# Designed miniproteins, single chains, continued (3), part 101

Each design is a single chain, and the fold is of that chain. pLDDT is the mean over its residues in the fold that is shown.

## One batch from the design tools (miniprotein)

Design m11495
Fold by ESMFold2-Fast:
Structure m11495 (fold): chain A 87 residues (1-87)
Amino acid sequence: MEEKIKELEKKVEELMEESAKLLKEALENPSEEKIKELEKTIEEATEVAAEAAELLKETEGLTDEDIEAMRKHAEALKKKAVEAIKS
């Protein structure tokens, strides 16, 4: 269980790094395809983060504040990325 949570966290970090690279490329040469790929990558990262939060709540007694902080962080990343490209 704990090891699975760590795997999910690593997955989120990898997806965040990938989304950062995609964001840079989309800003330099924007296209609908690149924007959609970036959005998909961020959405996948958000889903993985949410899964990790639920597991942490069950195994480590996470507080609602911890889960909400993680959720807000993921949502903020998606919003910022989309706004940056369309600015």
Scores: mean pLDDT 72

Design m11496
Fold by ESMFold2-Fast:
Order: C-alpha cells, then structure tokens, then sequence
Structure m11496 (fold): chain A 92 residues (1-92)
C-alpha cells in the first residue's frame, strides 16, 4: 500500500528529528534507546503497537532520570506523527 508506506516514511522522519532533540537533552545511550522504540512505533500499523513502544520509550527516559525531557519530546513526536498521517490521508 503506497499511502501506508508514505505514512511510515513520514513517521520515521519525525522519529529522526526526535532522536536529535533527545541527544541534546539527555545522553547518547538514552537517546539511542528511545530512538529505537520511536522507530518501532513509526513502523507500527496499530494504535496498540504504537502505544506499546511509546510506553517503553517513556520508561527508558524515566529509569535514566530524564523522564520529563523524554516525555516532552515523545509528546511532540506523537503530535507530529499524527499530523503527518492525517496529511497523507487527506492527499489520498
């Protein structure tokens, strides 16, 4: 499905932007682990899978002592991913 592929590619770009912000706000290891879960969320087809990976990313931040920083970046990333999905669907 071409539309689904475009949505996943757009979400991956948001995950990359989030990873850069996390590298500035946290540490390289925390940013890397959160990025891995954001990328998995971006590749996920269901809200349940997305929520699962977002929860895992948030827990990584909390355990590393960057709970607020990670939560803020994740909230921004989720909003951006939702907008990207809506834009692709509107263009279809």
Amino acid sequence: DEALKKIKEAKKKVAEEAAKRLEELTDPETARRVREYLEKAAESDTEEEIAKYISKAAKVGEEAGYGLEVQRVMTWALAKMGRAEAEVKAAS
Scores: mean pLDDT 79

Design m11497
Fold by ESMFold2-Fast:
Structure m11497 (fold): chain A 100 residues (1-100)
Amino acid sequence: SKEELIKLLKELREKAKEAVDGYENGTITPEQLKQMAEEIVKLLEEIVKKFKEMGRDDLAKRFEFYIERLKYAIENNDVDGVLELLKRLEVFTEKLIESL
């Protein structure tokens, strides 16, 4: 349902915020940031599936872009890239929740 999707998006926003805030505040390491990003990728894959089931291929493709970019940044030890992607993802997800 739309309500279930909104719950997943809120969870995504919260996890992205926790990872960004924790890293910027010095409470998590680069390795922990990457681990949290890997967990966020799994959540994004669930969200992509839900958008596809709802016929929202436009939104599914946007989240697939974040999945591909986060995986690339993690694999290449690009910590700054992970952080920037999570910041953008948080903002995008917040705006999307407000528009649904």
Scores: mean pLDDT 89

Design m11498
Fold by ESMFold2-Fast:
Structure m11498 (fold): chain A 79 residues (1-79)
Amino acid sequence: ERERLLAEVRAAAARFVAALREALATGDWAPLEAAGAELEAVARRALEAVRDDPAALAALLAVLAELQAEVRALVAEAA
């Protein structure tokens, strides 16, 4: 379950990053909005599932921190 949830969050994060790269290059925000909504739903479900497991929660937060760092780097390049 834990590995599956982390894989789902990583997959959603990868789709979000790909959509963000495309949006920054082309100005097409619709795929980014869809990917963002999916990421939010998947991350929310994962957080609910792992909130009582400190090791799983730490692993999930690490994935989200990596995503945040990548998003910040892409936005900084576009600025």
Scores: mean pLDDT 83

Design m11499
Fold by ESMFold2-Fast:
Structure m11499 (fold): chain A 70 residues (1-70)
Amino acid sequence: SSRMSPEMLEALKEAAALLGIEGEDEEDLERRIMNAVARHAPELMPEFIEAVRNEDVERLLEIARRMAEL
């Protein structure tokens, strides 16, 4: 069973769409987005980890938008 709230899963899907990332499930989406952060914006990794830990939907989407502008 999923540990993630439906709201957080939808936020991950929106973040993935902003970054051009596709995934099979929530764990795959989170992993692929984390890999994109590590590759393209490693300075945002601490903020990304905290956003996921706290299920901070607004912060997650802000990080994805900042990365999409790179």
Scores: mean pLDDT 80

Design m11500
Fold by ESMFold2-Fast:
Structure m11500 (fold): chain A 70 residues (1-70)
Amino acid sequence: SELLREAGIVGSSSGILAAGAGLDGDEEAKRLAQRSLDLSKQSIDYADQGDVDKAKALLEQAKKLLREAS
């Protein structure tokens, strides 16, 4: 599924950014990236339950937060 692949990529990118921001002491970037990671995981969970619309909405929020953290 393209949705699951994209959610995985966003989650991985958010995790890497959160770790890097944590090392740099950037608490705001770390918080935004961690929230993006959490939303990506929720998106995957809802997709696995068959709620594709909710999964897409959560992934869109995760992408926005990742952009803000960057």
Scores: mean pLDDT 85

Design m11501
Fold by ESMFold2-Fast:
Structure m11501 (fold): chain A 55 residues (1-55)
Amino acid sequence: GPSIAPRGGRPSEAAREAGEAIREIGDRIQAGFDAALAAGKSGREAFEEGLRLAG
């Protein structure tokens, strides 16, 4: 059923769009991880490369 305590309502449109963009970027980074693993890198190395791409 619906929440009886409002959690703060819907986020602003800007925040929603930012969330969608972040999700899309996350999908792209995940694809990069998979490619790195397929290339024979260790999971730890692939993860570190993904972090470098993100920041």
Scores: mean pLDDT 69

Design m11502
Fold by ESMFold2-Fast:
Structure m11502 (fold): chain A 64 residues (1-64)
Amino acid sequence: IRVVSLRMLGLAHELDGDLEAALAAYEEAVALDPSDKLALLRAGEVAEELGDHERAAALYAKAA
């Protein structure tokens, strides 16, 4: 399993409208590579769309 594959899976779920599945895939990508800024930014965006502003802020802070 590669971080890139998990990021692509997250993007696929976003396009399908399944934001919870998208967030889970991006969070798994971040767990495997905490320095993956793209996965962190995407996870933050999805968390905001789900209304979890605290989680989004924490993810954005890690990406900065």
Scores: mean pLDDT 78

Design m11503
Fold by ESMFold2-Fast:
Structure m11503 (fold): chain A 95 residues (1-95)
Amino acid sequence: MDYQIKLTLLLIELLREELERLRKEGVDPSKTRAPPGVSGLRYGMLMNGIDLMLSQGVLSPEEAAELKEVVREASETLSISRFNKLLLEAVEKAD
C-alpha cells in the first residue's frame, strides 16, 4: 500500500478511536465548538485524501462518506495539539 494512502487511513482510524474514547468519557463531539482556521485546513487535506482514494477505487462511495463524517466530527472536537499527537502516531505506524 502506498505510504500516503496508508498514513491517511491510519490517521482517520486514530481519529475514530479518539472520538470513541471521548464519547465514553461523556464528551459529545457534536456539541464541541471548534474555531475555524488551521484545524479546518488540516482536516480539509484529509477530505481531499479521501476524495483521491475514491477516485482511484481504493474506497467505495459509502466508505468515503463514512470516513468524511469521522474527519468532520474530529475537526469540530479535537484541538490542534491532539491532532498533531495522532498524526505523529500515524506516521510511526505507517513506517
Scores: mean pLDDT 73

Design m11504
Fold by ESMFold2-Fast:
Structure m11504 (fold): chain A 61 residues (1-61)
Amino acid sequence: SAEEERARRRARALARAAIRQYRGQATVDQLKTLVSALLAGEVSDETAREAVEEEARELGV
């Protein structure tokens, strides 16, 4: 749905920003926890964590 696509895009955008900001200072698992917490009530934990995994893979983390 459009709502699910919007949620995924928002999660990926925040994940990318978090990875870039905390690169070398946080693990991927710590970033998953952070992004999930920041998007709690807006995006599911699963979607937030998947977004971090996808962006980390693309950024070579």
Scores: mean pLDDT 85

Design m11505
Fold by ESMFold2-Fast:
Structure m11505 (fold): chain A 91 residues (1-91)
Amino acid sequence: ISFSAEVLPDGTFVRTAELNGPPTHLLEIMWLRKDGPPVYVRKIAESGETLTLSVQSDGPVIFAVILMERRADGKLVPVMVAAIGRLEAPP
């Protein structure tokens, strides 16, 4: 698994993740708001795919990247938390 992170001048947070192998991974972002529930965005990438997730925020965004295993019945099961952290807009 490789990861990159970028914060654009307009405050857009961009996470990119790539997996090289047979497993898949799931990218989740939680946006912390002062006046509302967290905004939750989820995407799934398979091996050899690059996953990009963008969120516009004027405040901090908590993110997680979870490695999932695809079972024979097609069910995705979490295997590990590959990355977790907090992103902030540039000064």
Scores: mean pLDDT 60

Design m11506
Fold by ESMFold2-Fast:
Structure m11506 (fold): chain A 84 residues (1-84)
Amino acid sequence: MDKEILEAVKKAGEELAKGEEAFKQGDYETALEHYRKALEYLEKARALAEQSTSPYKEQILAALAEQIAIVEKKIAEAEKKIAE
């Protein structure tokens, strides 16, 4: 797997962790900011994976799609809390 894909996924995970911590503290606006940054890194990883020559490209894209769906759900949850 390309080093750039791994780095983007790592940064997405770091932002997701910061978002989860903020959400637990009731800071939904900060959580939303971090979840959006996580989504940006996952979208970058997906774009890089689509250009990859890896024999695992299909598996990598599937895993990224699952992580993107999880982060999109977290964004929706944070937005709902802010709107309440």
Scores: mean pLDDT 86

Design m11507
Fold by ESMFold2-Fast:
Structure m11507 (fold): chain A 94 residues (1-94)
Amino acid sequence: AADAARLAQIRATLDRLYAEAEKVKEEFDKNASETARRIAKIYEEQGRKAALAAAYVTMVGGLKRGLPEHVIVTAAGISAAGADILEDEARRLE
């Protein structure tokens, strides 16, 4: 029961994140390149978990500002396994 509720929450979160990311595919924002470099620097200096937190905050902010999906995904990918972590957790709760 608890695992089923957690799995449903993770799937709803992933669906929302993927749907929002699709909306930004055709938009362009030069700040996205600066964002990718900033997250990479955090990864090198403070490690993966700090970079994951920064990538998540940036992805949410980027979706609100219309950053392209490929740039958001690249920034997250440099620093974090955000979606991969959630998908892996969902698979373990299945």
Scores: mean pLDDT 56

Design m11508
Fold by ESMFold2-Fast:
Structure m11508 (fold): chain A 108 residues (1-108)
Amino acid sequence: SSMEEEKELLLELLMEKFGLDREEAEEKLEKMLAVHKELTERIDKEIAEGKLSEASKRIQEIINDKSLSAEEKAEKIAEIIKEEYGEEYGELVKIMLELQIAGVKEER
């Protein structure tokens, strides 16, 4: 139920923010969720093996950089993920972070 509510919110944000129709937004969301699962599993394995990538360190530096906006942090983090894990993961992270920023602004 809560996961279904989160999917509905993401679908609405995709349609509103990117001007997608319902079918396009549903296809994009399904792809994003699949890629997110794969990325999460890869990161979890790296953590479990005690291996922190240089990308993880760079991401932490960006998160802690008070001179950057939320949007600038999202772009820089997505760029690092793209370099480390490939373009598909970079695009996923960028979209997810942009949707998170949009959702936070909508609640305020």
Scores: mean pLDDT 72

Design m11509
Fold by ESMFold2-Fast:
Structure m11509 (fold): chain A 65 residues (1-65)
Amino acid sequence: MLVITITVYNSAAILNAALNAIIANPFFQGSTLTVTDDSSTDNTVDIANAYQASVTSINITLNSV
């Protein structure tokens, strides 16, 4: 099982691109992905929550600091 951690701050576009690349690659199926948000003020948290709600091939967890 692969464990991936992504730390983001005010990076909605970058997070969206990274998550899209990860879910598109079958190598990451069944993996655990932790997105750590450092108190973003843009749509970063909304993007992370949308992927957590819609993606079932990967276990996505959002940590807010």
Scores: mean pLDDT 75

Design m11510
Fold by ESMFold2-Fast:
Structure m11510 (fold): chain A 64 residues (1-64)
Amino acid sequence: SLQQELQKLQQEIQQLNEQMDQISRQMPSLSLDQQIDAGVQMVAIAVEITVKKREIQRLQQQMA
C-alpha cells in the first residue's frame, strides 16, 4: 500500500541520517584524504535522503 511504502521511506531516511551522524562523529580523527572521502560519502547520502523525501511528497500527493 502507499501508506506502507511511505513508512518504509521514512525508516530508510532515518537509517541514512544515523549513518551520516556516525561519519560526522568520526571526521575529526581522520586524515585529510579520509576526510575528503568521508565528505564525498556524506554528499551521496544527502542526495539519497533528498530523493527519498521527494518520493514521499509524490506519494502524499497521490493519497490526497
Scores: mean pLDDT 87

Design m11511
Fold by ESMFold2-Fast:
Structure m11511 (fold): chain A 82 residues (1-82)
Amino acid sequence: SNTTTTFYLDGENIGTGSTYEVPSLSGGPHQFTAVDSNGNVATIGFIAEQPSRAVATVNSDGTLTVTLYPSNEVYTKKAKPK
């Protein structure tokens, strides 16, 4: 669906859209948060074992998916209403 999502990386606002790409993510612990226009929030904590490209996508079912490249690690969380 065409909901507007605001993305946060490590608590910092990084942009809006349905998909966000971080082309150069450092190794180590990170947290991705997505807040949609309906007030649903999904937060994923993960550890990037190497420098990675991260792609965050909000799916039509309201899940947030974060994929790390080149490891192909995938993290998914259901957005929860407040």
Scores: mean pLDDT 81

Design m11512
Fold by ESMFold2-Fast:
Structure m11512 (fold): chain A 87 residues (1-87)
Amino acid sequence: MSLLEQAKELAREVIERALKSPDEVLRRKAEELRRLLESGDFSEEALRRMLEIVQEIGVRAHLLGDEELTELAARTGKLLREVLESL
């Protein structure tokens, strides 16, 4: 599996977890990430935007005490950075 495919798979897990959150901000950010992922645009610009949203989800999850989502967002962000560095 490519780094991009791994990043997409983790991003789907972030979306699923965040959408189940009682926090409206997390759900809104998850919807934004889902729309980007479903767009099929994996250009450098789109990947950078996905990274920004994933980082924002991670920060919000940490503030809410959701350590599993915080860790998942951190791993997803790391893979997205590795994909961007390989472009």
Scores: mean pLDDT 88

Design m11513
Fold by ESMFold2-Fast:
Structure m11513 (fold): chain A 66 residues (1-66)
Amino acid sequence: PLSAVERALLRKVSELTGESEETILKKVDEVSEKTGLSRSEALLLIGALISQGKSLDEAVEEILNL
């Protein structure tokens, strides 16, 4: 199960991007698997990039290219 903080971040990212929480979680898990970041770390990094005006796909691409 997700923590309360992870649920709050998923909801906020969903609202900002128009994507479902399920879609966001799949992208978070993909980033976690490819980078070795925890789910919480990947979600925080994606959320930070989205809050800076990036799309979900742009955020994922930027993290994977770091």
Scores: mean pLDDT 81

Design m11514
Fold by ESMFold2-Fast:
Structure m11514 (fold): chain A 79 residues (1-79)
Amino acid sequence: DAALRAEIERLAAQADAAWAAGDYARTAELALRVAELALELPGGERLAAAALAAAGKSLLKLGKEEEAAKLFAEAEELR
């Protein structure tokens, strides 16, 4: 559990760095991994929803509107 939370924090920091660098493809990949790991945590649904929304925003930057819409819908379902 503690190790999983540390990994999520590490990946989230990498996603923030990728977004700041304008690397939206890498940001989406990292955010999707954060969402996957968050769902392994009890009560991780809110964190997973936030990560899916971040991935969706990154896909919008890449012009992938259909994929982004799907991730936003998944994020809303987790709330």
Scores: mean pLDDT 86

Design m11515
Fold by ESMFold2-Fast:
Structure m11515 (fold): chain A 65 residues (1-65)
Amino acid sequence: MEERRRQDERLDRGLKILKDPRNGDAPVSVIARGLGFDSLEEFTRLFKEKYGVSPSTVQRESLLK
């Protein structure tokens, strides 16, 4: 239960980081590692499960808008 809550919190922080255009040049893998995820693949899977969109898509859309 605690891990699910902590993952939700980390994913929320990740979403905010990815939506900030100032982080548009930061690799998604570095962001995922900074948030405490074991791998980019784990971060991408959990992010897609929660938000229905990939982290790279959110980062790209933030730069284009």
Scores: mean pLDDT 76

Design m11516
Fold by ESMFold2-Fast:
Structure m11516 (fold): chain A 66 residues (1-66)
Amino acid sequence: SAAEEAARRAGEALRAGDVEGAIRAITELGDLGLISPEARDAGIAALRQGDFDAALGAVTAGMAAK
């Protein structure tokens, strides 16, 4: 599914340290409604700071809240 593909891409980009790839994947998760807008924004902000652990935490919490 598109949701599974977006989640897989997000995970791969985060593991690779690919900031732009991770931002694209998190944006897709938000566009698909799989995470809250707040979680999307928090995840992207964390990636811009280079904080991959915070980005992963924000996305995970956003999916759990949905």
Scores: mean pLDDT 77

Design m11517
Fold by ESMFold2-Fast:
Structure m11517 (fold): chain A 108 residues (1-108)
Amino acid sequence: MEKDIEETGKEFPFIERETLERAAEAERLIREGWETGDIELLARGAELAAEVLEELARKLREMDTEEARREAELAERLARFYRELARLAREGASLEELRAFFRAASAA
């Protein structure tokens, strides 16, 4: 997603700037990891993405609306995906295996 930090903060005022900056850093690490084949950058980015999504899901559940609950469920599902991606990377999965996992999850 190509939205800047300020624009995202206006749409989601409950998301602190620090959280948005961590989300941007996670995206950067994941992108760089895929581009360079650096599995350590992929693992770090995935771990950070999961942390940000877990925080977002918690805040969304506090809003107690149907829309916020659905968004929290999506964030929780994405957090589990990134936790699993990070685990596979840390356990020595190849870049090809990580790409296959990412594609399979994106199709589901």
Scores: mean pLDDT 79

Design m11518
Fold by ESMFold2-Fast:
Structure m11518 (fold): chain A 113 residues (1-113)
Amino acid sequence: MEEVREAMKEAVEAIKKGDEKKAYEYGYKLGKLAAENPEDSAKVAREVIETSEDPGVIAFATLVLGLALLEDETRILEGIGLVLRAIGMSLDLENKAALAAIEGAIEGYKEAK
């Protein structure tokens, strides 16, 4: 839980500051955590979605939530829907750091398998 919260806080700060490098690095870490710690990752991502007004942060957190739900066989369709929703949101994003975080999360999740 604490590791997921710390990584999410760093990713959100990097997105808000436009720090593409850090956004990718913490996105990557959160992608791995979504595969390794799906319940904690889903909980933290939901908290961010509920409290954030930043479109890039919401898109990123929606992706992390979707990736985490893919690890639960009973929620795989919900996870797919959220991943597709996050990709759709990303088409309207002007924040390059948010896009970097999204790319990082996909790569981190893929490597964790």
Scores: mean pLDDT 87

Design m11519
Fold by ESMFold2-Fast:
Structure m11519 (fold): chain A 85 residues (1-85)
Amino acid sequence: EEESREALERLMENASKSVREIAELTGLSEEQIRLIAAAYRMSLKGISDQEEIERLAKELTDEQVTEALVEAKKLFEKKKEEALK
């Protein structure tokens, strides 16, 4: 699902902002942002089950959501630097 990947990339660009501000900038709902953060955290555990991702999204605090997006941004930036050929 490319739509979720594109949304995650946009959120990673804005990971230094609050969940509310990210929602306003991306046009996504706070619920969608929570789902993207949960998907990222579950991917670190090797889990891609949609039901588990949805469950985690409901359990994440706003602080955990912003932390996950900041971590995703750092990982993405490191991956880009490593991919310099």
Scores: mean pLDDT 70

Design m11520
Fold by ESMFold2-Fast:
Structure m11520 (fold): chain A 75 residues (1-75)
Amino acid sequence: MESTRGVAATHPDDDPERQEQRRRNTEAANEKLAKIHEILEKLRKGEMTEEQAIAELQKLGFSEGEARELIRQHL
């Protein structure tokens, strides 16, 4: 059987659920912005096609139309 002893040793009596919610919101926003900038920068340098950039932006939650607008405005 699997043992859960390691879980108690890994998490020393904090409120991980409350901290996790706040951390996830902040990190998700920062990570999303960083990826947007990276995608647009690669596209500007010609290291990525417009279709690839649209696909990557869609993975971040943008629509195809929004992704196209961001690309055209940034180029």
Scores: mean pLDDT 69

Design m11521
Fold by ESMFold2-Fast:
Structure m11521 (fold): chain A 64 residues (1-64)
Amino acid sequence: GPGEEAGRAAAEGAAKGAEEGRRGGQDFMSTGIRNGQADAAGRGIAEAYARGTEGGRAASLAAG
């Protein structure tokens, strides 16, 4: 039903944000991450995940 579809849209948004954050973080790490760079990579991952989650919630609210 609409609730299931809204939930799926929210999950997809969050997953997309997390995946994009992971790719950015992996690129950072694969180029010889240093302890100071780990914080920046973590922030980037968190921001990408937050954007995906917010987008999913907006879609969920629009559907319900």
Scores: mean pLDDT 64

Design m11522
Fold by ESMFold2-Fast:
Structure m11522 (fold): chain A 81 residues (1-81)
Amino acid sequence: GPAPAPGDAERGKELYLKYAAGFHGEDGAGGAGPDIRDWGKTMTLDDLADLYANGVGDFRLPGVGLTMQDLRDILAYLSTL
């Protein structure tokens, strides 16, 4: 059924592990500093949506099929780090 709930961190973790963990690690800890850990506090849903919509090279795929809900869920996961 439809899940209109904002910010499902469990689902966001699954999406993060699938699309981003290869670049940033499962915990977003990175070796370069707390960049991804800060995304939950500094990056808005709009910022993350803009990153996705512009097809940034990190994914190298135009439109990975992520929705605004998916991005919201990913941001919720990042906010737990």
Scores: mean pLDDT 62

Design m11523
Fold by ESMFold2-Fast:
Structure m11523 (fold): chain A 84 residues (1-84)
Amino acid sequence: SKEEIREVVNAQMLIIAAETDIWLAENSPMPLEEKIKLVESALKLAEDALEIMKRTPSTPEKTIERAEEVIERAKKLLEELKEK
């Protein structure tokens, strides 16, 4: 339905926001604590987006794969930052 398409689009926007926060944490000069907060925020956005995508049957498989990739990237970066 059009409502389902809207939910998927909103979830995709959350993924774009998460990717942006990850990029900023990787590429911008900022204190370690601020980088950790950005990546934690990105992880939550991506996990919330994936939940919306999985409960929406019309979500394209490629869209779900992108969300899962962003979650994995955020988790890996968060562990690396916390070890420093």
Scores: mean pLDDT 86

Design m11524
Fold by ESMFold2-Fast:
Structure m11524 (fold): chain A 71 residues (1-71)
Amino acid sequence: MIDPRELAEAFADIALGLARNALRQGKITPEEAIAWAEELVRKTGKEFGLSPEEIDRLVERVRAELEAAAA
């Protein structure tokens, strides 16, 4: 069975893919993409029982990757 941390990371990757695609198509702003992805990652991390520190690391990764994609 997949580790809950691996599941949370997989959902973060899905959120990144969706946000990057929407940014590429001009459907959302970088700020909207970051806010949406952060909310989704925090929610799924909590649902999978990750620690606040684990959730914060995933949020930081997602934010950094979206900021780089928007630059």
Scores: mean pLDDT 80

Design m11525
Fold by ESMFold2-Fast:
Structure m11525 (fold): chain A 90 residues (1-90)
Amino acid sequence: MKIAEESAKRLREEFENYEELKKDEEAYKKYKEELKELTRKRLEEMDKEIEKKGASSSEIARMIGRFIIEVEEETPGILKKVVEEAKKKK
């Protein structure tokens, strides 16, 4: 099962990165800040697109759904980057 194998690998990598992150208080704070900045930036981009193109209620609902998926997809990359940067300082 390709999906199960890929999911298991991603979960293992995320778990290992999260365990390393939990050991470093400064890295954990930076990770939270990066997530807040990502969320804010994506919301600003969505607002600008709505202003520029206009959107119906159904289109706005689809954009919110896409926003949630995009934030979830970018989160593992931020986690990995923060953990790698923390390791370089040790």
Scores: mean pLDDT 74

Design m11526
Fold by ESMFold2-Fast:
Structure m11526 (fold): chain A 68 residues (1-68)
Amino acid sequence: KEEDRRKIRRLAAEHAGIDESRLTVVAETETPTMVSLLLRSEDGRTLAASYDRETGTYGIATVTAPEA
């Protein structure tokens, strides 16, 4: 299950076009079927990243725009 978290963080960093070291985990929710991470980038973006274990699908979305 830690591998799922690692892959989610990596994919979120790739989606944002930044290094993983520039992402901070703000919140995490884990259920038997899903892992969800809320991540904050150093430039002020908030990313929502999730992995659905039943379908094997990763979802990554930018929730907030960078701070002006």
Scores: mean pLDDT 75

Design m11527
Fold by ESMFold2-Fast:
Structure m11527 (fold): chain A 87 residues (1-87)
Amino acid sequence: ARAALEAAIARLEELAGTMPAELRPLVDNAIRLAREALASDDLLEIEINLGMLRIIRGVLKLIGAPQEVLDAIDAVIAALDALIREM
């Protein structure tokens, strides 16, 4: 689970460098939340960060972020949800 989450975060970080400047702060915030969750052993903190990631994903979709970015954040969300289920 943690290795899958690390791989998903790395993919999102790769894509962050290819995006319009207007989308970068939102994706950078998503990467930060995912890395905080990866480093945390507190289930409540991890669940809060997962909720925030879902909100960011929704906003990115509404503002027309590329599908590759949406797919990458969906992979992070899925990996984090799997990590929570193993705790």
Scores: mean pLDDT 82

Design m11528
Fold by ESMFold2-Fast:
Structure m11528 (fold): chain A 97 residues (1-97)
Amino acid sequence: MSLEELIEKLENMPDDPAETLEILREVLKELEGRIERLEAIPNQSPTQRELLALLGGASSLARETIEQIEAGKLSREEIKKRVQVLIGILKEALKLS
């Protein structure tokens, strides 16, 4: 999945908590795969290092958000705010791609 496709999926997030969890888990899996591929590159460029930092931040936020939703600790409004922050990070990552 492309970064643009991940952003679109997050922007079209349903109101259902179970569907939100599935989308966040798919996003996390794709981000972790991208991080693994970038970390495997020897002699990373400054742009690749910045991209890695942004994707790492997005991955951490997605993981924390999943854990807090599963624990029943986030309201719908708080989930929406977390998703908006995640979209913002991924849009910054897309500018470096």
Scores: mean pLDDT 85

Design m11529
Fold by ESMFold2-Fast:
Structure m11529 (fold): chain A 87 residues (1-87)
Amino acid sequence: MEKLEKLKEENLRLLEELERRAAEILEAAGDPEALAEWRAVAERTRAKIEAETDLETLEKMLERLKLYLEQLPLLPAALAAERAARA
């Protein structure tokens, strides 16, 4: 029980951080439609984490959230590089 609650808390904490950072990037990009879609996806993901009772599934979700968060700081540079390559 304690391990399940702790794992849910870790997932929710990382999701909140991911949502915050991705929203900053999308706001800077000036795409309110993408921002609204991202917020909807984040809310659905939060509901899934809160409802999940399988430890293995929560551990896999945590690994995915960590991976996305690690890659997210590179997104502004990647977008800038893509724009430069198309110019």
Scores: mean pLDDT 74

